# Designed miniproteins, single chains: the designs that were tried, part 80

Each design is a single chain, and the fold is of that chain. pLDDT is the mean over its residues in the fold that is shown.

## One batch from the design tools (miniprotein)

Design m2769
Fold by ESMFold2-Fast:
Structure m2769 (fold): chain A 87 residues (1-87)
Amino acid sequence: MGTATVTLTLEALRPVEPGKYRVRLTITDENGTKYTGVLPDVDFEAGSQELTLTLSGLPPGKYTIKAELLDEDGTVVGRGEATVTVT
């Protein structure tokens, strides 16, 4: 199993108030297999913010990470995407 660290830019799709948000992650491998997770309590204070993630326990390969910033109602108010190679 491999490990990789990736930084993505999470951009607000509209003005948002500074505070704690949920971030929904969708991680897709080269074969189209999807893994979904949620980060609770992500501090968001600007219209654009970097999010650094460490992926571990995954098979080596290329992964696409999609991040969606969710408000209290579960509405998508921000998004980011990155590609990373797990080695």
Scores: mean pLDDT 78

Design m2770
Fold by ESMFold2-Fast:
Structure m2770 (fold): chain A 100 residues (1-100)
Amino acid sequence: SHHLDQEAERLARVLETSTDPEEILRALEEATGLLPEMSESGMRTVLNAVEGLIERTTDREVLEAALGLLKSGLSHTENPELILRLIGGILLAIGELLDL
C-alpha cells in the first residue's frame, strides 16, 4: 500500500533524525505494529534507520525496543536477504547492550 510505504518513510525519518528517546521509542513501537502489513521495501527503509540508530544510541530502553522490532521482523518476512539483515541487527544490538 502507498500509505504504508509513506508511514515506513515517516517512521524511518524519526528514527534517523530525532534526539528525543521518548519520540524514538514511540516510532519503534509503531513500526513494530506495522511489520505484518509492511512491504519488503518498507521493511528495508525501516531496517536502514534501525541499523544506524543501534550504532549511535547509548539508551538501553531504545536498544531493547530496537531488538524487539528486529526479533518481530523475523516472523514477518521470508526474504533471505532481509532475514540475514535482521539477524545482523540483533547481534549488533546485543553487542551494544553488553557495552553499556
Scores: mean pLDDT 89

Design m2771
Fold by ESMFold2-Fast:
Structure m2771 (fold): chain A 98 residues (1-98)
Amino acid sequence: DERVEELVREAAERLRDRLDMSRKELALELAELARRAARIYEEQGRLALARLLRALADAYLALAGVAEAESEEARELAEALENGDLERIDAVAARLLA
């Protein structure tokens, strides 16, 4: 997925130049990246991956304090991200992709 790879590269370049970024600003940048990636995968018909990325975007918006996590998956991802629980993040991703 060259379009998603290019999007991730552009986001990484912006984040590298903003080393003093606050936790809230980082969460907002990651939410926007996830939303844009979800739209690309949705256009490609990769609906399970798009759904995962939309849940992840909602989780980052909740962590930034600008929205409530509406789905159970988004709430679970927000809690896992806050705690650095990578196994739980992987479990939610596997469930949404299967």
Scores: mean pLDDT 79

Design m2772
Fold by ESMFold2-Fast:
Parts: structure tokens; C-alpha cells; sequence
Structure m2772 (fold): chain A 80 residues (1-80)
């Protein structure tokens, strides 16, 4: 699926930013990703759920940003 490929690429780009960004920049990036995943959910909710699962995994890989990532995940899970 092209939608899944685009979502995976965006999540990987966000992961790269989260490794080096300050909390304010990380929050902005996660807010943009949240809006994108909500748009994906309107087209295919199962692909959006796969994106949320990947974001949860990233939180475990980047402990310094885990709280911000967990907040974004909670907001997405509440929306879906």
C-alpha cells in the first residue's frame, strides 16, 4: 500500500528528529505526525493503528522523549 509506505517513511523521519531535537521541537514534530496519522485513519484505520504501534516502539528506543511520545500515542488512541 502506498499509504502505508508514506506513513512508514514519515515515522522514520520523525524518529530521526526525535533523537537530536529539544523537547519543544520534538513536541511540534509529534503534533504534526499526530495530525498526519489522524488523516491516515480517515482513509484506513488499520494502517493508522500500525503507525501507532511503530510510534510506541520508538518511545522504547528513545527514553529521553518517551513521555512526549506516550502523550502523542494516548491522544491518537483516544481519537481512534
Amino acid sequence: SKLLELLNRYIEAVKGVLKTADDASAKTELDNLRSYIIGVAQKDVEIAKEGIKKLKAIGKEIPRKQDLIDETVAELEAYL
Scores: mean pLDDT 89

Design m2773
Fold by ESMFold2-Fast:
Structure m2773 (fold): chain A 72 residues (1-72)
Amino acid sequence: SLEERLRALTEELIAVANSDAPLIEQLRRRKALYREALALAQQIADPEVRAQAVAHLERQIAALEAQIAALE
């Protein structure tokens, strides 16, 4: 279900934050997980909730891309 996939995604985000991986690798993994969250957000039935979730996730992805670019 959508709820089960969102829980799995949240657990993966927490695992990334607690990992011993280099910061750049953690940021890249977080960006990949946020892109998965964006794909799940597109499945939200309510158009207003979907639009707000998509806009928020796109903004988070853009911020992560800027951080990654600054470290490369």
Scores: mean pLDDT 84

Design m2774
Fold by ESMFold2-Fast:
Structure m2774 (fold): chain A 94 residues (1-94)
Amino acid sequence: SRREEEILRELSRIPPEEVLEEMRRTLETSIAQAKKNKDEHTLKLAEILLRYLEGEMSEEEAKKELEELRTKENEKQVELALELVRIAEEVRRL
């Protein structure tokens, strides 16, 4: 299974009230790994998502910044990031 699909599957098993906290933990792990691997694209994507989750950025601003980071090499990471924004918004509307 693709790592992106695994993350989405795990989030779907969590109660809505725990989803945002699990996203934060996943992003913290991704940031640590991206720093260790010197993966600048993953680091930038994770930092945008973290700012969005912390309320420092609106949904529309986050989507715009994520799309501006899109390259042929990081398509899957950008799609995952956009899906995480969508899931967070759905959870916040509950």
Scores: mean pLDDT 81

Design m2775
Fold by ESMFold2-Fast:
Structure m2775 (fold): chain A 92 residues (1-92)
Amino acid sequence: MAEELAERLTEALKERNPSLSEEEVEALRESLLAAFTAALEAGLPEELLEELVNNLINGKSVDSLELSPQELEALRVGEEAGIAKYEALKAK
């Protein structure tokens, strides 16, 4: 699931920004996979992650979603994991 959602969002972002290199697209895909996996492991509901990804693909604000403190913490964990993966890929 996390892999499928990461791939869908990566393709949407690539279509919006065709100037992205193949290396940048791959780094984005791996970073999103790391972020989504970490968020799910931290307790983010699978259905909520799918809704967030669909909102991002459609250009909608995630601010429209009322998240619990636990769901916000799971998203924060995911964001930190994604950033860490992206920085590690850039360091090569």
Scores: mean pLDDT 78

Design m2776
Fold by ESMFold2-Fast:
Structure m2776 (fold): chain A 91 residues (1-91)
Amino acid sequence: SLEEKIRAFARMLDKDKDGKISQEEFDSINEEKINEILKKLELKPEEQEPFLREVVKLIDKDGDGDVTLDELNEFVAELAKLPDWDKPYVP
Protein backbone atom coordinates (compact mmCIF):
# COMPACT_ATOMS: atom_id res chain seq x y z
CA SER A 1 0.00 0.00 0.00
CA LEU A 2 1.02 3.66 -0.26
CA GLU A 3 1.21 3.90 3.56
CA GLU A 4 3.58 0.91 3.74
CA LYS A 5 5.82 2.45 1.05
CA ILE A 6 5.86 5.79 2.93
CA ARG A 7 6.94 3.97 6.12
CA ALA A 8 9.63 2.06 4.22
CA PHE A 9 10.87 5.35 2.68
CA ALA A 10 11.14 6.97 6.14
CA ARG A 11 12.92 3.87 7.52
CA MET A 12 15.46 3.98 4.67
CA LEU A 13 16.24 7.64 5.51
CA ASP A 14 16.90 6.59 9.15
CA LYS A 15 20.18 4.73 8.50
CA ASP A 16 20.79 3.65 12.13
CA LYS A 17 17.06 2.82 12.71
CA ASP A 18 16.82 4.76 16.00
CA GLY A 19 13.77 6.80 14.88
CA LYS A 20 15.83 10.02 14.65
CA ILE A 21 17.53 11.87 11.80
CA SER A 22 20.78 13.67 12.65
CA GLN A 23 21.92 16.90 10.97
CA GLU A 24 24.64 14.87 9.17
CA GLU A 25 22.07 12.35 7.86
CA PHE A 26 19.77 15.20 6.76
CA ASP A 27 22.64 16.95 4.92
CA SER A 28 23.44 13.65 3.12
CA ILE A 29 19.91 13.49 1.61
CA ASN A 30 20.32 14.43 -2.05
CA GLU A 31 18.52 13.66 -5.33
CA GLU A 32 20.74 10.59 -5.95
CA LYS A 33 19.91 9.05 -2.53
CA ILE A 34 16.18 9.79 -2.98
CA ASN A 35 16.21 8.16 -6.44
CA GLU A 36 17.96 5.06 -5.00
CA ILE A 37 15.27 4.72 -2.29
CA LEU A 38 12.45 5.15 -4.85
CA LYS A 39 13.98 2.36 -6.98
CA LYS A 40 14.14 0.06 -3.91
CA LEU A 41 10.42 0.73 -3.35
CA GLU A 42 9.78 -0.51 -6.95
CA LEU A 43 7.97 2.69 -7.94
CA LYS A 44 7.50 3.26 -11.69
CA PRO A 45 8.86 6.61 -13.00
CA GLU A 46 5.29 7.99 -13.33
CA GLU A 47 4.56 7.04 -9.67
CA GLN A 48 7.73 8.63 -8.21
CA GLU A 49 6.71 12.32 -8.45
CA PRO A 50 3.18 11.80 -6.98
CA PHE A 51 4.72 9.69 -4.18
CA LEU A 52 7.32 12.38 -3.33
CA ARG A 53 4.60 15.06 -3.35
CA GLU A 54 2.57 13.05 -0.79
CA VAL A 55 5.67 12.47 1.37
CA VAL A 56 6.58 16.19 1.27
CA LYS A 57 2.99 17.10 2.27
CA LEU A 58 3.29 14.81 5.31
CA ILE A 59 6.67 16.32 6.29
CA ASP A 60 5.94 20.01 5.49
CA LYS A 61 3.55 20.67 8.39
CA ASP A 62 3.57 24.49 8.02
CA GLY A 63 3.00 24.44 4.23
CA ASP A 64 5.89 26.79 3.35
CA GLY A 65 7.28 24.38 0.72
CA ASP A 66 10.54 23.85 2.67
CA VAL A 67 11.45 20.67 4.55
CA THR A 68 13.39 21.30 7.77
CA LEU A 69 15.32 18.80 9.91
CA ASP A 70 12.72 19.30 12.69
CA GLU A 71 9.81 18.48 10.34
CA LEU A 72 11.62 15.42 8.95
CA ASN A 73 12.40 14.22 12.51
CA GLU A 74 8.71 14.63 13.50
CA PHE A 75 7.65 12.60 10.43
CA VAL A 76 10.18 9.79 11.09
CA ALA A 77 9.42 9.74 14.86
CA GLU A 78 5.66 9.33 14.20
CA LEU A 79 6.29 6.32 11.93
CA ALA A 80 8.94 4.87 14.30
CA LYS A 81 6.31 4.65 17.10
CA LEU A 82 4.96 1.57 15.30
CA PRO A 83 6.50 -1.75 16.48
CA ASP A 84 9.60 -3.30 14.83
CA TRP A 85 11.09 -0.06 13.43
CA ASP A 86 14.57 -1.34 14.48
CA LYS A 87 14.03 -4.78 12.87
CA PRO A 88 14.16 -5.81 9.17
CA TYR A 89 10.79 -5.75 7.46
CA VAL A 90 9.31 -9.27 7.47
CA PRO A 91 6.38 -9.67 5.02
Scores: mean pLDDT 73

Design m2777
Fold by ESMFold2-Fast:
Structure m2777 (fold): chain A 85 residues (1-85)
Amino acid sequence: MKYAIAIAGLTLEQAEELYRWAKEKGATAFLVKGSKYGIAIYNLSKEDAEELYRRAKELGAKTVLIEDDENALFKATQALHELLK
């Protein structure tokens, strides 16, 4: 099973750090600029997704964890869009 996560309410520096982390883990990530920065990441293992979720919560960011192999990218993108409102 692959996991995805959407995170919003980040500074540019925080978003760039999470983007680099995701790339190093072999995950796919994309950054979006709204009122603050957001990131959607998919193709994560359960362990990496849970670690990232904890880190995002510690940063005070809004985050949603998604377990869906078939539609993970779509669901992560939609969740990120909602979090950036």
Scores: mean pLDDT 78

Design m2778
Fold by ESMFold2-Fast:
Structure m2778 (fold): chain A 75 residues (1-75)
Amino acid sequence: SSDFVIDDSVDTLLENIDSYKETALSLHEQHGHSRTVLVVTLGEDKEKDLKKIEELEKYLSDLPNVEVVKREKVL
């Protein structure tokens, strides 16, 4: 598949947001059809994590071909 997948906690994704934006833009410009998928693992405080995901989506709203996927911890 042509998808670039990043899987981490919302806090780590927010800390590295500039790097992820740069990667997504580079992939879009070089390949056009490539999609960047951010997989966010929900922690113990799902409501707090969902609010942070909304902030993350706002930072990524200007980027083409970026998808945010929510995943619960399997315990």
Scores: mean pLDDT 68

Design m2779
Fold by ESMFold2-Fast:
Structure m2779 (fold): chain A 80 residues (1-80)
Amino acid sequence: SKEQELLDEFRQLVEKYKEQLKNAKTLEEVEQIFEEYLKKAEELSEKLEEAEASDEVKKEAQKLHMEFVDLYDKKALELR
């Protein structure tokens, strides 16, 4: 389904940017990665809304997003 394709794309996006966060060495790099991720995540979120994604799919996407945000917070604290 279209919503499943978009969710799979979102999983791939989160995994890619998690890897970038793990490799970041400065707060500036972390902030840049976060900004790039948010831009792409917003694009996919808009597509999910347009596709009238189910609550289950939206919940899974939100879970993936929160996992990324948690990693971002931890990484930023480590580099402080």
Scores: mean pLDDT 88

Design m2780
Fold by ESMFold2-Fast:
Structure m2780 (fold): chain A 62 residues (1-62)
Amino acid sequence: MPVGVLALRTALELLRRHPEWSELEIARRVAERTGLSLPAALAAVREVREHREEVEAWLASR
């Protein structure tokens, strides 16, 4: 499933501002803000966690 720019940006911001939040808690907030399903939001959170530098570079080009 393709993950939207807004989902990746929201996940990155929440991970930076709230390092104490669980992956699932961040995914729930991403889903609420973007309208994505929870599994899609969770995929976005995991993408940011696993490939943070690549996601940050990609978002900076947008």
Scores: mean pLDDT 78

Design m2781
Fold by ESMFold2-Fast:
Structure m2781 (fold): chain A 84 residues (1-84)
Amino acid sequence: SRRELILEAIERVARLHEERFGKGLKEEEREWLRNDQAVHDKFLEQAQELAEHGEEELAKVTDEEEREYMERLIEIARELLEGL
């Protein structure tokens, strides 16, 4: 379902963030992400932005770690939108 695909994508982003920064989502953030439809809508809006303009932003990144992080975010966004 749409909700399941969104929640899966959110979890992927959360894992990616934890890998890069060593910090996971706060308990309050996990609760918001599961239950707040407005949060899901904003996440989809951000995914569309990354899918459309992420390559342009990526071209400006000089830091290797930041580049890899952004590339993976763009991949997650594109995969989510293809599944919807």
Scores: mean pLDDT 76

Design m2782
Fold by ESMFold2-Fast:
Structure m2782 (fold): chain A 66 residues (1-66)
Amino acid sequence: MKEKIKETLKKLLEEHNIKLDDEKLEKLVEDFLDWLKDNNIEVTPENLEEVVKEFFKVFTDGSIEL
């Protein structure tokens, strides 16, 4: 699951012309997992893309510091 989350985030970032190094990308994955825990969100293979997109919206709104 963690690897699939990393790949999904990387793809979304690339679609928005955002380039992160591997360290920052790993930090973003950790921030995503913390965000899931804080909001009591369960990730399934079926909802992963939608949940990642919601997180990405929060990230682009400046709610998350890198």
Scores: mean pLDDT 73

Design m2783
Fold by ESMFold2-Fast:
Structure m2783 (fold): chain A 64 residues (1-64)
Amino acid sequence: SAMEVELGKKLLKAAKRLAELRAEGRAAETSVAGIAYEVGFKDQATFTRAFTAAFGVPPSALLR
């Protein structure tokens, strides 16, 4: 569905942003909540569940 495609795009954008910040040594400049808000989620818990379901790891794991 269109909603599933939109969700996938938001999660991919979040994964790319987390990877870029980590590669640049800038992980400390962001938070899981900050990324969730940036990609259009209303709350961190919903983002974390959706991200973990899609990628098999929580977004916090990519900030370490």
Scores: mean pLDDT 81

Design m2784
Fold by ESMFold2-Fast:
Structure m2784 (fold): chain A 87 residues (1-87)
Amino acid sequence: RPPVMEYLESTMETREAARAIALAFAHLLGRTEEVEREIAELERRLRSGEISEQEALDRLRRLARELFEEWLARQRAEAERRRLEEE
């Protein structure tokens, strides 16, 4: 069973995959509107040629990783809270 982080990084090979992962975690965190605006601005800059495809991919991967880490931290806090309540 591969580590979750290693599997997630392997999945983010394309801008589409990184975008989808970022939006999925943004939705779980209730930050969908903010993340959608950031992604839309990034895509607009890419279309205008202000940034490279590599820069866009790197920014999306960073965003997805940050959102995943925030979600993981919430899951750990919720699991600990649940353990205290179940006893």
Scores: mean pLDDT 75

Design m2785
Fold by ESMFold2-Fast:
Structure m2785 (fold): chain A 99 residues (1-99)
Amino acid sequence: SDSDRLTVQGIVYYQRGDYQRSVDYFQQSLSIDPNNWRALYNLGRSLNQLGDYDRAYQYYRQAASIAGSDNPRVQYGLGQVLDQQGNHDQSQQYYDRSS
């Protein structure tokens, strides 16, 4: 789909370290399919790399609501953001669920 194609392009920019461009591609993907959990998850990852932890957390939660609350990638992402915000107790719970 067009949404999936844009998500793949966003991942390519993420892998190159161009997090701002990756955000733009994931947002375009979500404008086509707002339920694309992989775009939501990768948008969260890109925002986390940019230091936008509050928005990263929101997008990881949206990805969890679509992909399932036990999805290991999303659980890890939630744990990572909480850890970076200093919420180590909640972070550990998510890391344990991602294993």
Scores: mean pLDDT 85

Design m2786
Fold by ESMFold2-Fast:
Structure m2786 (fold): chain A 55 residues (1-55)
Amino acid sequence: SKEKIRLQIVVDLFEVAIETSEMIAPRLSPELQAQEAAEVARLREKIRELKRKIA
């Protein structure tokens, strides 16, 4: 459906955001690295939920 295409685009954007965050994380302080890891975990949870809706 058209909705599934939109959800897939959102998933793809979140995956790019995770990759960017993980690329930048080693350049940050340990405290900021922990914050980025928490945000990545949140985005991964959102991706799982969206993929369930696509399936």
Scores: mean pLDDT 86

Design m2787
Fold by ESMFold2-Fast:
Structure m2787 (fold): chain A 87 residues (1-87)
Amino acid sequence: HMLEKIKEIVEKLKKNFEKGAEYMVKHFSREEALKNLDNLKKEMDRFFDSLIEAAEQQSPELKEEVEKLKKEMNKYFDEIRKRIEAA
């Protein structure tokens, strides 16, 4: 099931992103960490756009679910960005 696999990928990405954010804070300045976070968000958006295109070929309902996951990930990135900026 495509949606289940996408959700699994999203969960792994969130866990890896938490580790990646800690790595960026440790090895980069705050300014560099924010730039890298913005670039990562753009790559994530491209990744989801590719998944949306693939999902659309299977069903419109799957496309809508993947679009919702993209919006949720973008909100997550925005929240992390605010935390880094506030620190």
Scores: mean pLDDT 78

Design m2788
Fold by ESMFold2-Fast:
Structure m2788 (fold): chain A 98 residues (1-98)
Amino acid sequence: MEIPFLSPEERAAVEAAFSKLSKALDEVTKEIKDPKLRQEITSLFVAAAIQIAAGDYEGAIATLEKLRELVKKVKNPELQKKALSAIDDLIGLLRRLR
């Protein structure tokens, strides 16, 4: 993913954090038996990706906070913790880029 208006180091950090979140959410969605919850998580992740690509870091943070609340519904505590950590890392990074 190419993110405009960032230094090479900032872009690499955002891409790495986003990749980590993508992998964590893939593991989470494989464990979710509720198709509605899986769809909501996927939709928020895609929305955050679009917002980041557009430079809407405030909107992306708001979307990631909503994603964080849905991830709390995940029954596997290890996968929940991993996904929440990835979300928090990405939010913290985006807050520095505002």
Scores: mean pLDDT 82

Design m2789
Fold by ESMFold2-Fast:
Structure m2789 (fold): chain A 93 residues (1-93)
Amino acid sequence: EEVEEVRRLVEEAIDAGLVDSLPPLLQKIAEKIRELKRLEEQLKNTDDWVERFRLLAEIQDVEIEIDKLAREVLEGNPEAVEHLRRLLEQHHH
């Protein structure tokens, strides 16, 4: 399984503004990655250890969900990953 590659490709799609062109499962991964980035920014700006503990737990839950969704794509629709690779290549070329 290439879970890390799926995550990387979706992150590139977010940066390229191509999320709306993705299949529903990949769009859901993009939503979770955006949520993760928001939580990481909140953690960076928080000095309260109780709030930091809550944010770390929430970050862990989102990381688990991203991994689960990426596995679902690889097992159920690996063609979506190839489509994403081609879409990103077209955007950069």
Scores: mean pLDDT 83

Design m2790
Fold by ESMFold2-Fast:
Structure m2790 (fold): chain A 65 residues (1-65)
Amino acid sequence: GAEEELRKKVSEIDPSLAEPLLEAVKAKDEKKVQELLLELKKLGASDDQLNEISALALQLMDSLT
């Protein structure tokens, strides 16, 4: 599912950020999600990787309503 895909995609960049991002998504903390995406960008994530992770995060937030 989207949760497993999000963990995989984030872990390809930094596995230590996978659970923090997932917790922010579950809390619907959009500000924290954006902060973690910026951290992934600082770690060398490509625009394609960031777009995929962002899309999965939004999909998960929508599914938690």
Scores: mean pLDDT 82

Design m2791
Fold by ESMFold2-Fast:
Structure m2791 (fold): chain A 100 residues (1-100)
Amino acid sequence: KVYWAREPKPKEYSEEELKEIKEEVENILATAEKASPASHEWLLKKSKDPEKMKADIEAEKKVAEEMRKLLEELLEKLEKGEIEEIVVVQHTTALALVLI
């Protein structure tokens, strides 16, 4: 597992620190969208069963879309001051899990 997280701090976060967290989440979203097409084409080329791999890729795309919506929702909550930090965990399947 790989973690992307802000250093734990007291609940007295400054406006500058909150902006930094927001920029990290936005960068994670942008990176995920850019990387996906290249990864999918590579998997199709290396698969011994392209039809099954295509179905697996479509399932992964659906999960990635749901994760993107969760990250966008967390960004809105961060801007409203409803949450103080966002922790992103990368699973071994290259899926990101988001914790508050």
Scores: mean pLDDT 57

Design m2792
Fold by ESMFold2-Fast:
Structure m2792 (fold): chain A 100 residues (1-100)
Amino acid sequence: SLQELVDKAFEVLDKIIEILEKYDPETAELFRKLLEQFREYVKRHPDDKEGILEGLDFLIEFVKKAIEDAKKNGYPKDVIDELESLLKELERIREEIKAL
């Protein structure tokens, strides 16, 4: 259950990185490094729900800032809408993990 939700969160985060790579490769590379640190944490602490939630909250905050920057830098509306949809899914997964 926790592992399945974490795997879904990684899938959503990978999609966000793929979108950012097309428009802001520097931000995408930074985010990729942060995600790799989170993957390594989860690998070492697979049952640490609290630590997983903290790491996910940090990544969610990074995504929110990336979306805000994307809006300021004139990304297409369709791209912003897709990023906001992925953020919403990530927040849903976070709440499902919290409810475990």
Scores: mean pLDDT 88

Design m2793
Fold by ESMFold2-Fast:
Structure m2793 (fold): chain A 61 residues (1-61)
Amino acid sequence: GFELLRELAALDPQAARDVLGRALDAARRAYQTQSPREAARVGRETLTRGAREALAALAAA
């Protein structure tokens, strides 16, 4: 969740911005095509996955 995004922002601010931007874009599309409830779920899941993947990539570097 947001804790992973905050950790990512401390290590790589650009990666954190990219993850947040992708999550907001996914939420916006879900809001327009599905529902506000689905938009919140999709945004949160996209944010958590993206932050986790970026943190794992940084740990592997």
Scores: mean pLDDT 82

Design m2794
Fold by ESMFold2-Fast:
Structure m2794 (fold): chain A 98 residues (1-98)
Amino acid sequence: MKKQLEVQLLIGSYHVSVAVAKVFGGEEAALEMARKFLEKTLGLKLETDEQVRVADRILELIEQGKLEEARRLVDEALKAGILTPEDAEKLYKLIDDA
């Protein structure tokens, strides 16, 4: 329960930060904010915009409580070579703590 609240607060903070960046700097600012936030908070090393968008969708599914759908998206992105095994492990941990 305590870890679930921490995950929800992290994801909420993430979405607010990205939304603010998008309003003032457009899509490019939103992607850069997402990348920096996820690197600083979760240690994700996202190098492409596609990797950032996949991570963003996974966080959205976690926020919605769709944990099995989030896990499947991590599996699919890892199989497709979009996510590294290290980043996938970090996202699985976030889902498990949700």
Scores: mean pLDDT 82

Design m2795
Fold by ESMFold2-Fast:
Structure m2795 (fold): chain A 66 residues (1-66)
Amino acid sequence: SAAADSAHAVALAKLAEENKELAESLGYEVKVEVDAENGVATITQTNNGVSSTVTYTGTKGTITEL
């Protein structure tokens, strides 16, 4: 449903921001990319040339309405 898709997009955005803030507080360089249209949030953390990436996949559709 539209309401469920919207709630999911908000949750993805919150997760991306929380992960970014935490990682930066620990001295990591953080790149956050949110594709609300496809319900994808990608977080890349880099420290001393070492990178790790976490991708969250959500519901496609009304996610763009947030």
Scores: mean pLDDT 61

Design m2796
Fold by ESMFold2-Fast:
Structure m2796 (fold): chain A 68 residues (1-68)
Amino acid sequence: SSESDILNKAMIDELQRVKEGKATPEEAMRRINRLLSELKVDESTRESFLKLAADMFGLSEKQVEAIL
């Protein structure tokens, strides 16, 4: 879907920003969480992308809970 394409691109862009020192993993996760809210994805899609983003950004479950 177009929403999935937007989210995948955003995750790649945010991962690159973290690797380049332009953002923290927590900042990247907040941006993905905000994008998911703006796109109004369903809960199962939201949960799947949040899990993927947490894994990609190297965030623990506790760190993710602090952001959500």
Scores: mean pLDDT 82

Design m2797
Fold by ESMFold2-Fast:
Structure m2797 (fold): chain A 70 residues (1-70)
Amino acid sequence: SKIKELEEKLKKYIKEINEKHKPLGFKGFDLDQLIKAVENIKKIAKETGIEPSLGIPQEIVIKLLEEEKK
């Protein structure tokens, strides 16, 4: 599933960001909330054609939705 693949990419992306920016005091996202928000946006978009904003990295959300339009 494309959603599962994107979820795994999100996990790795967040992990890499945290590791790269740890010396600068950067704190990463709440991974569980991010995954749930992506799934919820996908479900709502499928059912209503409406895309909610949940404070997720917009580029990742757009990518998910664009792949599903194909």
Scores: mean pLDDT 53

Design m2798
Fold by ESMFold2-Fast:
Structure m2798 (fold): chain A 92 residues (1-92)
Amino acid sequence: GKLAQQIAELIKTYLEQQGASAEVEVEGSSFTLRASGLSEEGKQLLEQVADALRAGGGEVTLEFSGDSAVLRVRNLGVTGGTAAALILIGEL
């Protein structure tokens, strides 16, 4: 499916609406999102999304450096993807 791309693009859209910049790389059920110019709200959303994806069985790393972040997600499943999408839809 296109679930990883859809979730990555949804995160990117949210962050860009908050004034940040984001780049996405997708491979199968995995993606990497690199963001810069993050607000505290943007960082908090990324932590919530990462937690939802981990709870759904995904392998997730989230690394912050100042106002920048790298979110790496491997083995994204429907459960984690749905939980992340619900968080993002609530913020959009």
Scores: mean pLDDT 81

Design m2799
Fold by ESMFold2-Fast:
Structure m2799 (fold): chain A 73 residues (1-73)
Amino acid sequence: SEWKEKLEKYREDLKGALEYLEKNPDEEVIEAFEKHVAGLVEKMRETLPEELHPELEEIEKEYKEKLEELKKK
């Protein structure tokens, strides 16, 4: 499924970005990243098939948990 492939790539991209932010924990960059990802998640939720919403929600949860840890320094 094209949607599953996109979702897997999205998960990989987010993981890479979070690892990069861990090396460069700049508050301004973290905030910009958070805003950007929130917009992408909303767009994906509108277009993604219902069957894949749980996978998207799990990705979002993992991302938010990691981002909150980075914000705390």
Scores: mean pLDDT 75

Design m2800
Fold by ESMFold2-Fast:
Structure m2800 (fold): chain A 58 residues (1-58)
Amino acid sequence: DVDKIKELIKFQIKTLQDSVKELQKKSTPDQQQKLQQSIQLVNQYIQDLQKKADQLAK
């Protein structure tokens, strides 16, 4: 069921993006340095999920 998988991927992407925004808002400058590395990994994961969703559309 491709459509349900796409919806799940979109939900995961939104949840990750919202979590990243919250962490950035609550972070001190020292925490932001550590957070930048984690955000980069999360953004890579989001991009991979987006590509996977796009491939399922084909």
Scores: mean pLDDT 75

Design m2801
Fold by ESMFold2-Fast:
Structure m2801 (fold): chain A 111 residues (1-111)
Amino acid sequence: EEELIRRALELLEEMLKLLDELIKAKEAGDKEKTKEYAEKLKKVAEELKRVGEELAASEDPRVARAGKELVATAEALIEVAEKAKKGELTLNELIAAKLLVVGAQFSLELV
């Protein structure tokens, strides 16, 4: 349980770093770096979803709730990554995604 929470926090931190790189690539008009960081973000988000699903199966209602929130966060970031790969993602959507990840970190640290 603690190991899964620690892993989720590590994944959320990696997602923030990748979102910062995506923002920089988008502002620079760098399509190759945007696709590279989007693909990395998708893989991290897919791993976060698996960790969140495992936490959501917990008999502890607090842990189960945190797990469900992580799944929702991961699914939103998978959509962000797919849009980024297609060149459809706005800077405001990237900033919103970053705020969502920060919120998930704060919620998880309270468990």
Scores: mean pLDDT 87

Design m2802
Fold by ESMFold2-Fast:
Structure m2802 (fold): chain A 94 residues (1-94)
Amino acid sequence: SAEQEEFQRLMTEATERLLEVLEESIRAGKSVEEAVEAAKEELDRFLAEAVFSSDELRARFERNVANIKETLEEMAAAGASVEQLRTFVRAGLE
């Protein structure tokens, strides 16, 4: 459906921005905590910029973004490296 195509497009765009932030964090030698905060800020920026065709689609997307943020925080708390966070995010594109 058009709504599923829109959702997938928005998720792909958000995931690509997230990967870019994580790759920059690795290159810059940032801590995992700094990388997670940068990733969360980029997701919030995406939500502020994105245009949704419906409030329902926005709500669904916001729930997915919240789940991604929670997973990144949990992974960092469990001792994951920024490279492991990047691998997790990249797997979401496959």
Scores: mean pLDDT 87

Design m2803
Fold by ESMFold2-Fast:
Formats: structure tokens, C-alpha cells, sequence
Structure m2803 (fold): chain A 80 residues (1-80)
């Protein structure tokens, strides 16, 4: 069983977005990090996924402060 990147991106959005909405940013980043490592995502794929998560969070009404904290944590923990 192998997911395409597009199918994987949809699953990741459904699993990570609720954590961002709940303000559980450390858990959201840890989950995203585990998914990226498990599926061997490239840096470009990780960036595309993070950009999609940020856009989805904005459309879902997540505060800009929360989105900025998530972005910073991703840069520190995943993108380095």
C-alpha cells in the first residue's frame, strides 16, 4: 500500500490541521515530523505540505499568531 503525494497530503491535512486548530502546536509539528520521516518526504514536499497546512488553517479561521508559531516551530524542528 503506497499513497501518492497528493493522497498523502490530504491525509496529513486531515490529521495535522485539527491539532493546529486546538493550539497543540508541539504535537502538530511532532506528528508532521513523524509523517515526513515515515514517508521519506523531500524538503520540497515538506514545504508544499506546510504551505498547504498554513493556507488551510487560515481558511479555517485559526488566528495569525497561532499560524506564525506553527511556522516557526516547523522551521526549527523540521526544516532547520
Amino acid sequence: MKLSFEEFKEVALETVLPLIKAGRLDEAVEHLKALANYFKLSKEQIKELVDALIEAARKAGVPDETIERFRKLVEEEIKK
Scores: mean pLDDT 77

